Designed miniproteins, single chains, continued (2). Designs and how they scored, part 77

Each design is a single chain, and the fold is of that chain. pLDDT is the mean over its residues in the fold that is shown.

## One batch from the design tools (miniprotein)

Design m6663
Fold by ESMFold2-Fast:
Structure m6663 (fold): chain A 92 residues (1-92)
Amino acid sequence: SSSRKRKRLEEVLRIVAEILGEPESTVKEILENWSDDEKIRYIAEKTGVSEDDVRALVNAETVQQLIGLALRAVADDSPVFTEVVLRMLRSL
């Protein structure tokens, strides 16, 4: 559902901000004022992955999909994105 995908996008953005030490005021501004596409672009730029990889993470419905994304991120040497996926797996 669109509500589930929005909540997941917000979860991913909060985890990225936490890893990077972004101020809570900046996170609040992004969450309240930016479009979903702008949030996806921000995550991609900050984690060093493609916007398609961020969309795949937001749309992941199974643990197997999340594991696949984590393995690919490790192979691509994307440590921030790897940590985001691992934190999401731990919260399940």
Scores: mean pLDDT 86

Design m6664
Fold by ESMFold2-Fast:
Structure m6664 (fold): chain A 94 residues (1-94)
Amino acid sequence: NPEELQRAIENLKQGPSSLSDEVKQLLIEIYKALLDKASPEKLAELGRELGRALAPDVAAAARARGLTDEQIEESIEALIEHYGEYGRELGKNL
């Protein structure tokens, strides 16, 4: 579904969220991997990379709310695994 992925990327660009160039590039790589019919494991790897790229912004937001370093680390680990599983599910539907 290339059109749905392009619409999702466009919606993110038009939204008030300030996504980094790294995050946008990883979304493009995920899109290309889907077009290339990459394995679920490859898409899970790209999803984890996306989670890691988002981690600094998540950590900064959590720190601004007064969360502890331990709570921030747990949130980052959960984020990375969540995006990894999302990528794997996308790969299974190819």
Scores: mean pLDDT 76

Design m6665
Fold by ESMFold2-Fast:
Structure m6665 (fold): chain A 68 residues (1-68)
Amino acid sequence: MKSKEQILEEFEKKLKELQDKYNNGEISRDEYKKQVQQLVNESLDLARESGIDDFEFMEEIQKIIDEL
């Protein structure tokens, strides 16, 4: 199973890729929002499978979003 740190690193990497596509005009604002929501849901599912607390994981996700 992936560690919390690995899941968060993969989340940040994929989020940055989505932001680059949005900023370059490759995807619409609506598509960007949809894909970010899917990424959050997929990351939460992985965290739950790894026994990570939902509250703790959401706090870490929010920090990554706020830094970008």
Scores: mean pLDDT 81

Design m6666
Fold by ESMFold2-Fast:
Structure m6666 (fold): chain A 63 residues (1-63)
Amino acid sequence: SEEEELIRRIAEATGLSLEEARALVEEFKKTKDSDVLGVRLLLAGASAEEAEALGKRAEEIFK
């Protein structure tokens, strides 16, 4: 599914486990806040470009 592909991309960009990446997606589904997701991704080790792309993708899936 698109959600599972997003989870894999988050894990790949950050080095987080799939369970940890899924928790970030679950938080996004509740808040709909791509800024919160972006900050979480940056703190976990994603680049600014990856954080922006993943946030945009989350919005496209769950908007």
Scores: mean pLDDT 87

Design m6667
Fold by ESMFold2-Fast:
Structure m6667 (fold): chain A 72 residues (1-72)
Amino acid sequence: EEKERLLAEAERIWKEIRENSGVDPEVAVKVAELGRRLGEIMHRLLPEEYRRLTAQRGDGPSLATLRELAAK
């Protein structure tokens, strides 16, 4: 199912971002690319809820929040 596939991809991206919180320029580029992809996934899964969350909390929902919304 597309929703399950995208959630699994988002989880992998979150894990990679956490592991790559460094200041190395190569790592920063990789993290930026991962963040862009994560944003695309969130927008595709929950575009309206994503917009509501970003308006209230700044930049994007957490993986936990995304999973809660997706469980509906």
Scores: mean pLDDT 61

Design m6668
Fold by ESMFold2-Fast:
Structure m6668 (fold): chain A 70 residues (1-70)
Amino acid sequence: HMSEVIEEAQKVIAELQELLGKVKDENHKRMLQGAIQQIQTLIETKAPVHLIKMAIDVARGLKEGVEKHM
């Protein structure tokens, strides 16, 4: 369901925003900001659910990678 995917996307954006407040590395900040912007753009442009889901999965992998190297 599209509404469930949007809710999941919003949750991931919130998680990335929280992490952004804790990260000191400038490259990690840019990567997190880029992921947030990508998901927001896909939602605003009403992109297909498959693309939003892909962006969520990419963002989750980025979050895990950044957390592992903090």
Scores: mean pLDDT 85

Design m6669
Fold by ESMFold2-Fast:
Structure m6669 (fold): chain A 68 residues (1-68)
Amino acid sequence: SVDDLEAEVARLGAETEELVREMRRIEEDRAAGRIDPAEADRRLAELTDRMHRLVAERVGLEDRIAGL
């Protein structure tokens, strides 16, 4: 149902928000010198790849809701 798809979109949104918070913490740790810059870049790249996958999944669900 549309309600089930909208619930999945909301879940992916919540996962995306968690991911953004994690990325922000890594950037803050890098700026504060609490993490090696190369390690921070590596972790941010991994999280960016995960973000792209979550966004693609959400777009696919939104397209299904829109009837596209």
Scores: mean pLDDT 85

Design m6670
Fold by ESMFold2-Fast:
Structure m6670 (fold): chain A 93 residues (1-93)
Amino acid sequence: SHMEEELRKELAEKLKARAAELEARIAAEPERREVLLAEATLAAAKERARLEGRLEELLEELRRAAEELRKEGREELAEIFERYAEEVEEEIE
């Protein structure tokens, strides 16, 4: 219980810091809002998939999304999804 309470406080502080950093970056570069949000979302998705044992499912989703983004001409987003797919693949192997 005491350890769980300390871990919850540490997690809350970490999430608060990440949110503040993301908000500051979006404010500095509002034209990059979509890319910054995508990176934050994919980082969270990877952490969740790891905890839930769903990395293989996430890998398939990331590869499909990257292919669709490339077809739409959204190269910067496609590269982000492809990078996360590589990281997930390395962790599965």
Scores: mean pLDDT 80

Design m6671
Fold by ESMFold2-Fast:
Structure m6671 (fold): chain A 68 residues (1-68)
Amino acid sequence: MSEKEKLLQEFEKFAKELDLSLTPEARGELRRLIVEFLERAKTLSVEEVRKLAEETKERMKEIAERSK
């Protein structure tokens, strides 16, 4: 498995775990971020994907926190 594939799998796992605690509105925002991340990841290097994944995870956490 490539390093990029591993990063994408870790991101998907994080997204699934977070989804279980979200309101319907927050899920919509989370899914949009996931789509944006996956689209950008297609053209990025492994290092750039890692940085983008961390940034996206932080934004997802903020959405989850604000949904409370």
Scores: mean pLDDT 76

Design m6672
Fold by ESMFold2-Fast:
Structure m6672 (fold): chain A 60 residues (1-60)
Amino acid sequence: SREEIRRLVMESADYGMLALHYYVQYLLTGNPEYKEKADEYLAKSNALDAEAQALAAAAK
């Protein structure tokens, strides 16, 4: 549904912002824990974006 796609896109964006935040912390500090968190949240963001794209394609 349109609302499901919107929810997935917004949730993807939220995880993307978290990934960016932790990646910036990694660049500033060199602490590998921040890179691990950034990679984790980026993976979650990409998975939700892929789900949203699949639902949009199925509506054709």
Scores: mean pLDDT 87

Design m6673
Fold by ESMFold2-Fast:
Structure m6673 (fold): chain A 64 residues (1-64)
Amino acid sequence: MEELLEQAKKAVEAGDKETAYRYVYQLALEMGLDESTARGLAKLVAEGKMTPEQAAQAARDLAA
């Protein structure tokens, strides 16, 4: 989990939207979210509307 979040943060810092999307998507799936919700969070991070940390928190709240 923490490794995926760290990779997503580095991808966002590098401006690599595709890599950021992939890491956030995988993180959300590993936290137990469905594919549709995971894609939604990944898209928000890739579009710069949400940080990877905010997406991880949202995933925890939705998985609880």
Scores: mean pLDDT 83

Design m6674
Fold by ESMFold2-Fast:
Structure m6674 (fold): chain A 74 residues (1-74)
Amino acid sequence: MSAEELEKRLREELEAVLENADNPEKLAEHEQRLLQILGEISRAHRAGRVSEERLAAVLAEVQATGREVKARQA
């Protein structure tokens, strides 16, 4: 899978996590998929296929989404 395809799938799972913030079962399922995609992006970065700048941007999106999910649950 290309880096662009991985980032697209990551954004789809970030949206799904936000949409399912109030559904624990669906949230857990999408969080697990998100972690799998992050693992693949991290491996692609170690192999030199994803830049450090792109990895940092992806991690920033994940952190922002995590904060929003927690805000919706509070």
Scores: mean pLDDT 82

Design m6675
Fold by ESMFold2-Fast:
Structure m6675 (fold): chain A 74 residues (1-74)
Amino acid sequence: SPAEERGRELLEQYRGIARQLLEATKAGELSKEETLEQLDRLTRDARADPLLSPEQKEEFERFLEEVKREVEEL
């Protein structure tokens, strides 16, 4: 359905933002603290987004947990 397609596209956009934040942190362009703050904001935005299904929100939160772990390990 169009709603499912839109949700998938939006999920990929959220994932892309998280990946860009991680890469910027690895490159020394963002501090760990700034990155973790932005990832927390991204988590809240995704949770509040009515275009994401509950399953897509859960997948994104699991993905963000991995990204946060990588940031913390830098």
Scores: mean pLDDT 88

Design m6676
Fold by ESMFold2-Fast:
Structure m6676 (fold): chain A 82 residues (1-82)
Amino acid sequence: SERKEYYEKILEAAEKKDEEALVEELVKLARLPLERARKEGVVSEEEVEEAEKKLEEEAEEVKKLFSDELFEKIVEDTRALL
């Protein structure tokens, strides 16, 4: 599935403790429901833009919170989804 590919990339980035790659894949994964909602006409273009801005802001905040414990938790949580 499409989500499985993103989970595999998230797992790889988290195992390597690659903050930039991990955040990039998490943002891509989070955008999938927004793109589906846009295509299905259940959200407005403005709502999608607002949600994307929030994702970028949250990505910058998450980069400040990375620790060895957080990487380990992401690895465990992501493996549970595969």
Scores: mean pLDDT 77

Design m6677
Fold by ESMFold2-Fast:
Structure m6677 (fold): chain A 79 residues (1-79)
Amino acid sequence: MSESERIEREILRHLLRGASPHYPRERRIAALEEALALLKANAAKLSPEVRQTLADYLLGVARELEAPEALLEAIRALE
């Protein structure tokens, strides 16, 4: 597995945790913050298409959770 594929999979794991209704809201928000941190740290290692897809998914999940505005703004800043 390539480094890019491993990073994408790790981000997706956090996104799926954030999207899961089985976790408390605090755990879900923390998972989205981890996904954002990984995406920011590894942006240069990901293709533009993969980065955009992951950022869109992250924003979608954050909106559904009514995440804090600071987190929503941080995700939008990835653009």
Scores: mean pLDDT 83

Design m6678
Fold by ESMFold2-Fast:
Order: sequence, then structure tokens, then C-alpha cells
Structure m6678 (fold): chain A 62 residues (1-62)
Amino acid sequence: SLVDQLPLSQQLALAAYLQNDRSVQATADFLGITKNTVTSRLAAIRAKLGDDYELRFLEAIA
């Protein structure tokens, strides 16, 4: 799937985002990165997987 083609850093950012109730701030704090880095990684994932990117990702890691 397209999820398998995502860099590990993007996969970890999305997993942390979902685990932290879709809070950019909590995800940034959890990963030790900036909010801008989190939003940039999420935007890259959305561009690759489309608007259902969260469901595509959860399906791939289930």
C-alpha cells in the first residue's frame, strides 16, 4: 500500500497524532519536534494518501 512507501518519520508522526487525540501540540511535545514539523509531515501524508489518509494508515497498521 502507499502507507508502506511513507518515510518512517511520517508514519511515526501520524501514529503519534492519532494516539494524542489529533493534537498537533501534544504530538510535537511527544516526539520532541516543532508543531510546524508535525503539520508538514501530516500534509505530506495527506498529499500522498488523500483525504482518508487516517483510515488508510490505521488499516495498514491494524
Scores: mean pLDDT 80

Design m6679
Fold by ESMFold2-Fast:
Structure m6679 (fold): chain A 105 residues (1-105)
Amino acid sequence: SLIDRLRSVFNKALEEIEKKEKITKEDYEKILRDVAFHVFQLIQLLELETNNPELGLKFRNEVGRLFDEALKEMKKAKSKEEVIEIFRQFGDRVLELLEKAIKEA
């Protein structure tokens, strides 16, 4: 399912963060952008499968806002543990939005 694919993307990103002894700003920004790319690809797939561009636009706008918030919070983070927590909260919110979008489709 799309939910399982997205959950896999977030889990893989979290494992990458957790395995790094040092995480730089460039590292987590790259990871977050890679996740963003996969999320937007899944939104495009949902739009194509449902033929519902209004639903896709709504979901893109909401996810984009969450990505902006996550980036701002990560820039303020003082530890790897704070970055992980921000990423987990972001992932949970995106998963909830995708589940809602699929039910509305």
Scores: mean pLDDT 80

Design m6680
Fold by ESMFold2-Fast:
Structure m6680 (fold): chain A 79 residues (1-79)
Amino acid sequence: MEEEIQKAIEEAKKASELARTAADVNRQLGRTDLSAEAEKKADEMEKQAERVQRTGSPEDIEEALKAAEDAKKVAERVG
């Protein structure tokens, strides 16, 4: 369980960093809508990581991992 919690937190943090990078790149290119979308995903992933750290529940772990995958896809799409 502890290893699963750590993995979910790490994946959520990585997804947040990727989304933040995508937001910064799009902001520099004047793509304000894509930048905002990526920032929203980064914020969501930070909240997911905090929730998993607080609860450690299997449901929160699974949700965070799925959200991280979705956030990575958004970062890749807008990036």
Scores: mean pLDDT 82

Design m6681
Fold by ESMFold2-Fast:
Structure m6681 (fold): chain A 94 residues (1-94)
Amino acid sequence: MEEKVKEIVEKIKAEIDKVNPTPEQLQRAIDLLEEAIKQNLSKDELIEAIGTALTVLGVPGDSEVTSADLRQLTKEELIKVAKEIINYLKEKLK
């Protein structure tokens, strides 16, 4: 994993931990991100999907993770971020 992807994933995990989402929020975010990965989405649509998933989890828009951070990533790196977040949410759901 490239350093930028790793840094953004770690920031996202930290923000998720702060809000302690419910099982229902975790499952909804997982479903949203898995659907986003399966679709032929543009880079901007993937950024929007990740942002929507964070909103579902209760992460505020003024968090340390910004859309500008995500815009620095390639489409392939955004898919890696989404997959890492899905894995993390699944761990919390178990």
Scores: mean pLDDT 81

Design m6682
Fold by ESMFold2-Fast:
Formats: sequence, C-alpha cells, structure tokens
Structure m6682 (fold): chain A 61 residues (1-61)
Amino acid sequence: SDEEIAKKIAEEAGISLSTARKAVELLKQNPMITPRELAEAVGISEDQAFLALSIYYRAQL
C-alpha cells in the first residue's frame, strides 16, 4: 500500500512521514520525476529523494 511505502521511505531516508506521503503522491503523479525534482518539490536532499525513488519503484516491481 502507499502508506506502507511512505513509512518505509520515512524510516530509510530519515524524513517525516508527512514528507514521505507527499513524495509518494508526487511519484504516483509523475513516474519520470528525477531525484533532484523530487528533492526540490518536498524540501529534502537529493540523496533522500533517490532513496525514496528507489523504495517506491522497487515496491512497484
């Protein structure tokens, strides 16, 4: 579920659950979003955004 993905992102990337939920919503809307664009959109580092992307896409496989 999106909520379980958001929780995993929050834990692994070290960001708030509310920020992780916002990241998941953006990833659902734009599957081509880059780590930089995601980082700028939700106010996190590119490394945190890359982790969020990796967790999200792994869950879709």
Scores: mean pLDDT 87

Design m6683
Fold by ESMFold2-Fast:
Structure m6683 (fold): chain A 87 residues (1-87)
Amino acid sequence: AAAQAEALRRAAEHLEAAAADLAAAPDHLARAAFLAAKGPAEAFDAIQGLIAAAANAAASGAAPEEVRALLDAAAETARRYAAELAA
């Protein structure tokens, strides 16, 4: 539980870094996915869904702000699951 919570907090930090610097996002997203995979399957699926939504938004020509909002939502989801695991 504690190790999974820490992994999800670190995943959230990488998702936040991706949102702050979209040019560096691929490296941060790869690290976030690796860390999120250490958590429960439902947390990983939820985080991956939001990352996929961000990628689809970017591919469809959405504004950078929309892509960042989806990555921030992924980070918030990771932090929520981390808090639940730490309780």
Scores: mean pLDDT 87

Design m6684
Fold by ESMFold2-Fast:
Structure m6684 (fold): chain A 96 residues (1-96)
Amino acid sequence: SQLVEDLAKAIRDYLQLAVTDPEKFKEVQKKLSANKDIVPLSMAAGIDPELFQKMTVALAKVPEDQEAFSREFAEYLASLLPKSGVQRILDAFKKA
């Protein structure tokens, strides 16, 4: 779906910031961790919020895997969360 593609792109663009703009990456990371929707939505997806954050930081260090991971992760979230939940995650990435 378009929503899944948009989320995959947002995740990939976020991870790419670790290479292109490390200061902006840290700023976005802080905004995402402070976003009150991310914590309950990651829990609903069966992902511990701390583990989710560590996973995204670790993957940011492996640029070659970012596109495939971002797509698979977006599809995984969309399989577990309602469309409104997926949209809130996308909005959190866009606002950060």
Scores: mean pLDDT 73

Design m6685
Fold by ESMFold2-Fast:
Structure m6685 (fold): chain A 64 residues (1-64)
Amino acid sequence: GALPARDEAVLRHILAGVNRVQESADADSVAAFSQRLAEAYRADPALSEAAIEALVAAHLAEVA
């Protein structure tokens, strides 16, 4: 079935975040971000858009 609108928005933010990391960082940094995101989602399957944006911002700050 179709994803709920909230989950679709969350996935959109994830994809945008991954693209931003790929533009600014190497493959190892992208892999580290993907692992961190997967662990965050495992801990909280209801992870909010704001929480995902915070993870993206934190990761980009570390690789800047």
Scores: mean pLDDT 67

Design m6686
Fold by ESMFold2-Fast:
Structure m6686 (fold): chain A 78 residues (1-78)
Amino acid sequence: SRPGGEVFMRSVYSNAYASTQGVIQQNPDLSDQMQQILDDNLKRGEEEAAKSLPGILALGERASALGQGYLEMQQLAK
């Protein structure tokens, strides 16, 4: 495995997570609904990560789940 790929995916995950938290913090009246959207997407991402090869692919599935949660929370905030 190439170390740069793992570091990159960890950065993508960290940035995606920070983005989801920012949306929740900006919408305190919708925080429970947004947390539910995030939890549902993270559950799906963890199920897909469990089917993936260890390391970078599992991180990619988790990062993708955070990105989808971010989009759904943004749609709720509109």
Scores: mean pLDDT 77

Design m6687
Fold by ESMFold2-Fast:
Structure m6687 (fold): chain A 89 residues (1-89)
Amino acid sequence: SLKELAEKYGDGLVLAITEKAPDPLKIIENAKKMGVKLILADEGTPDEVIEKAKSMGIKVEKVTREELEKLLGADLDEFNGVAAIRVEK
């Protein structure tokens, strides 16, 4: 749940990303600038994107697309495969 993420990683911004995200490497750079604490990457997210996030010091948790959509309560395809969420306890 979003509360469990806040308990594990602290309050703040979480980015959900999939293979459908436009210019995913640029999204990761912008996520770092925005102070994103955690990236939730689905199974389809390229390893290059995950490794870039890790190299920038952003924690990455791999999740299934179904788990990600349940967590957000939304279809990520409606958001071009990427969404930023604020999590809090």
Scores: mean pLDDT 79

Design m6688
Fold by ESMFold2-Fast:
Structure m6688 (fold): chain A 100 residues (1-100)
Amino acid sequence: SLPEVKVESPEERQRVSDRLAERYGIPRLPPDASFEEIARRIGDYVNEKLGLSEYGKAVQDLVFDLFYKEGDKVTDEEIARRLQELDEKLGRPPRVELPP
């Protein structure tokens, strides 16, 4: 299903993608790409790094919420908190790999 889109600015989407790539190693997402392309890119990342587990699905959902619904209004501290909450609730599977 398609998420509700609240972030309509390509520039805001680019900033969110840059923050996620630089801090959490999540692949860069083109701001003007279709939902299907974004879903494919994140799905490939989740399959490779996190597995198609409940945790991987939850990380994918978080990325979609940040990219399409929240944009710049979410802080880096809040993103880190949400990832920590996923670790605690879903039995502490391996976290998102940070770039070297």
Scores: mean pLDDT 74

Design m6689
Fold by ESMFold2-Fast:
Structure m6689 (fold): chain A 75 residues (1-75)
Amino acid sequence: SMEEVEATLKTLDLEGLLTVFRRAIEEGDEETAMLALRLMVEKGIDREQLERLLALARKAGMERIAEEIERYLAE
């Protein structure tokens, strides 16, 4: 369940969340990728790293994830 996924992701540091995000993108798991992204933002992921994640999301055709990252970068 997403509740169990969220509980697990909340125990991870930024490096762990980045690993989960990349795997979720590769697997086409948009829901897990979005959750990992939001948790990384809450933990203070920097602008340079967000820009790298944006490039990854665009390359994978994950439009919804790309839009969310673009919103974070605009602020």
Scores: mean pLDDT 87

Design m6690
Fold by ESMFold2-Fast:
Structure m6690 (fold): chain A 70 residues (1-70)
Amino acid sequence: DKEIIERLGRLLLEYLEALEAGDYKRASQLRKEIEELASKSKEAAEIVERFIQLLGKGDLDAARALARKA
């Protein structure tokens, strides 16, 4: 469980970097891995939901902070 959350945090940070770089192919691949982890852990699913909400608000700093804490 903790290993899943730590891997999720790394993937979320890489996903943000891919989006900021305009690398949508990499972002799509990372999103698939993020969704796979969320399907295996309720805690991971909750973190992903909060992360997507922060991205929807344009709060990239809060999204990064959430990913780093995971």
Scores: mean pLDDT 84

Design m6691
Fold by ESMFold2-Fast:
Structure m6691 (fold): chain A 72 residues (1-72)
Amino acid sequence: MKFKIRFLDAQGNVLEEVVVIPTAEAPAESILGALLGSLLQYKKRNPEIAEIVIEEVREAVPGIPLTDLLSY
């Protein structure tokens, strides 16, 4: 199971996108906490971030372990 996280501006344009893979150390229910922890870094790069969209994806796209998101 993978989750696509998109950071949008107020007009709905995608500013950044990341695909995360839950792990035993960082399960799917920890996504919101991990995202809040990294949000300040994303907001620092893109101050115009107004919305965050999280969706489950089933496509065979590469993603990073959710633990990697927690490390930043």
Scores: mean pLDDT 72

Design m6692
Fold by ESMFold2-Fast:
Structure m6692 (fold): chain A 58 residues (1-58)
Amino acid sequence: ELSEEQRRQLEELMERERENIRRVAEGFGKVLGLDEEGKEKIEEMLRDTERMVLERKL
C-alpha cells in the first residue's frame, strides 16, 4: 500500500516514463532503421508492459 505522497511521486515518475518510452521508441527506430510501423509497434509494446506492471502491482 502506498501513501498519498508516494502515489503522487509514482504518478510523476510514470508521466516521465511515458515521455521516455516515446523517446526510446524513436531512438530504437533510428538505430534499427525501423519505419513508422515498427516505431509505433515498439511504443505500443512498451506502453502495454507499463500498464500491466501498474495494474498487477498497484
Scores: mean pLDDT 72

Design m6693
Fold by ESMFold2-Fast:
Structure m6693 (fold): chain A 80 residues (1-80)
Amino acid sequence: SEKIEEYNRKADEVEPKFVEALRETGRLAERVVAQKTPEEQRRATREVIEEISPLGPYIKEYGDAVLQAMKESVKRLEES
């Protein structure tokens, strides 16, 4: 299927960036939970959002591709 090939190509291009984005997000999230006061946590949260924002498109594109692949898999299971 042309659609599956398209999603596989997109995954191959985006997956390394998506995995990197998830690792970076996890690392940055630890910075927030390490804070001792609500004010420091709010500041750290804003800093994390600013650092993650450039990665947003990669997270969205890969997330959309995975969700579509899951929907196609469910369809095939229902047809089996």
Scores: mean pLDDT 67

Design m6694
Fold by ESMFold2-Fast:
Structure m6694 (fold): chain A 113 residues (1-113)
Amino acid sequence: RREKAEKLRQEIINLVKEGKYDEAAKKFVELFTNPENFDIPVILDLLRELAENFSVEEIAKFFKKVSEIAGKDFWAYSRLLFEFARLYLPEEVYNKILEGIKLADPEGYEKLK
């Protein structure tokens, strides 16, 4: 599980770096929604790497594709994961990720607050 989650994390970061936001978002949804791949620490590491390596605009392009693939209720059901992100990620990292989500999907952002 951890090994497959780590592989998906690395693939997602590389795809975002290449500007392949649709492919990156599909792998993120796979990481989040498939129980065999789901790993909270790996997802938190992914959010940290997104904030450290990419602009708010690039993060927004990524999360816009996540919203399009996963559907309207994704952000409501991911609220607990983002509460862990708020507690365990540096404030600057957490705020940058939320700014990207707010730009990508304002309604989804409201569900995370």
Scores: mean pLDDT 81

Design m6695
Fold by ESMFold2-Fast:
Structure m6695 (fold): chain A 101 residues (1-101)
Amino acid sequence: DKQKEAIENFKKAIEYAQKALEALRAGDVDTALENIRKALEYAQKGLELAKDNPEAKKHLERAIEHLDRAGMYALFGRLDEAIRHVEEAIKHLQEALKALE
């Protein structure tokens, strides 16, 4: 079931984004960047699986944009901005999940 696969990828993206958020709050940039990368991987896979759902697609595209910005800010040591972008990404991933349920 394509929808169940999309849901599983969104849940994984949320899990890794939450781990990235915890790492950023702890000042662990290397762990944060690895978890942002994994969150992006699952979000992108979820987007491909849910591309025919316009509401889910819109929220996933926003989540991917925020995760990319979070990675950039973390890489430049701007951890407060990185935290804000991961928080926004998690909100959009949760809205994408609701659009499939």
Scores: mean pLDDT 90

Design m6696
Fold by ESMFold2-Fast:
Structure m6696 (fold): chain A 90 residues (1-90)
Amino acid sequence: MEVRARGEVYDANGKLVAKAEVVVSEDGTLLEYRVEGELTPEQKEAIAGMVSAAAQALARHGAPVGATAEGYFISDDGTLYKVKVTLVER
């Protein structure tokens, strides 16, 4: 079963700085991703991977559509970002 999730990345002031959309297979393979925002390619890949892993975990534990998971990402410059992942489809 395919899982679709949305990621939202917030800075320390609560400002939305990036959005991610991912499609993950049941076995955890990242099928598609799109990350929108002024981020490096490495940061975009890291965020896509984080959103993908959270989406798979939510789906495996039977979480309903609309369920959320939250985590933190630390950039190379030491800046802390909050990442919110929302399950869109399972």
Scores: mean pLDDT 79

Design m6697
Fold by ESMFold2-Fast:
Structure m6697 (fold): chain A 106 residues (1-106)
Amino acid sequence: MTESLKELEEQLKEQFKALVEKYKLSEKAKKTLEEIIKIRLEVNKAMATERGNLEKLLKKLEEAIKRLKKLLEENKDTDPIVAKLVEEEIEELEVQKKQVEESIKK
């Protein structure tokens, strides 16, 4: 668990560093990318640790999506590349949320 999360963090940091260097992203955009990494790591940790409590996992996914939607609004007009990445992350978490909701119903 901890080792796979560390590998994910390192991969995401490398990918986002490449984007920052390639597109010369603003400090605001860099902070948004750091928050995306943080949210993704928190969600992946919750997915691993809260398998026995799907209702708690669902609430954590809902909070993560809400945080990402705020980041989207903050970057929508100023940093379109980062806004698109946030939108893609929201779509991915909405799919995971639906899967958890369906698992609770069963």
Scores: mean pLDDT 80

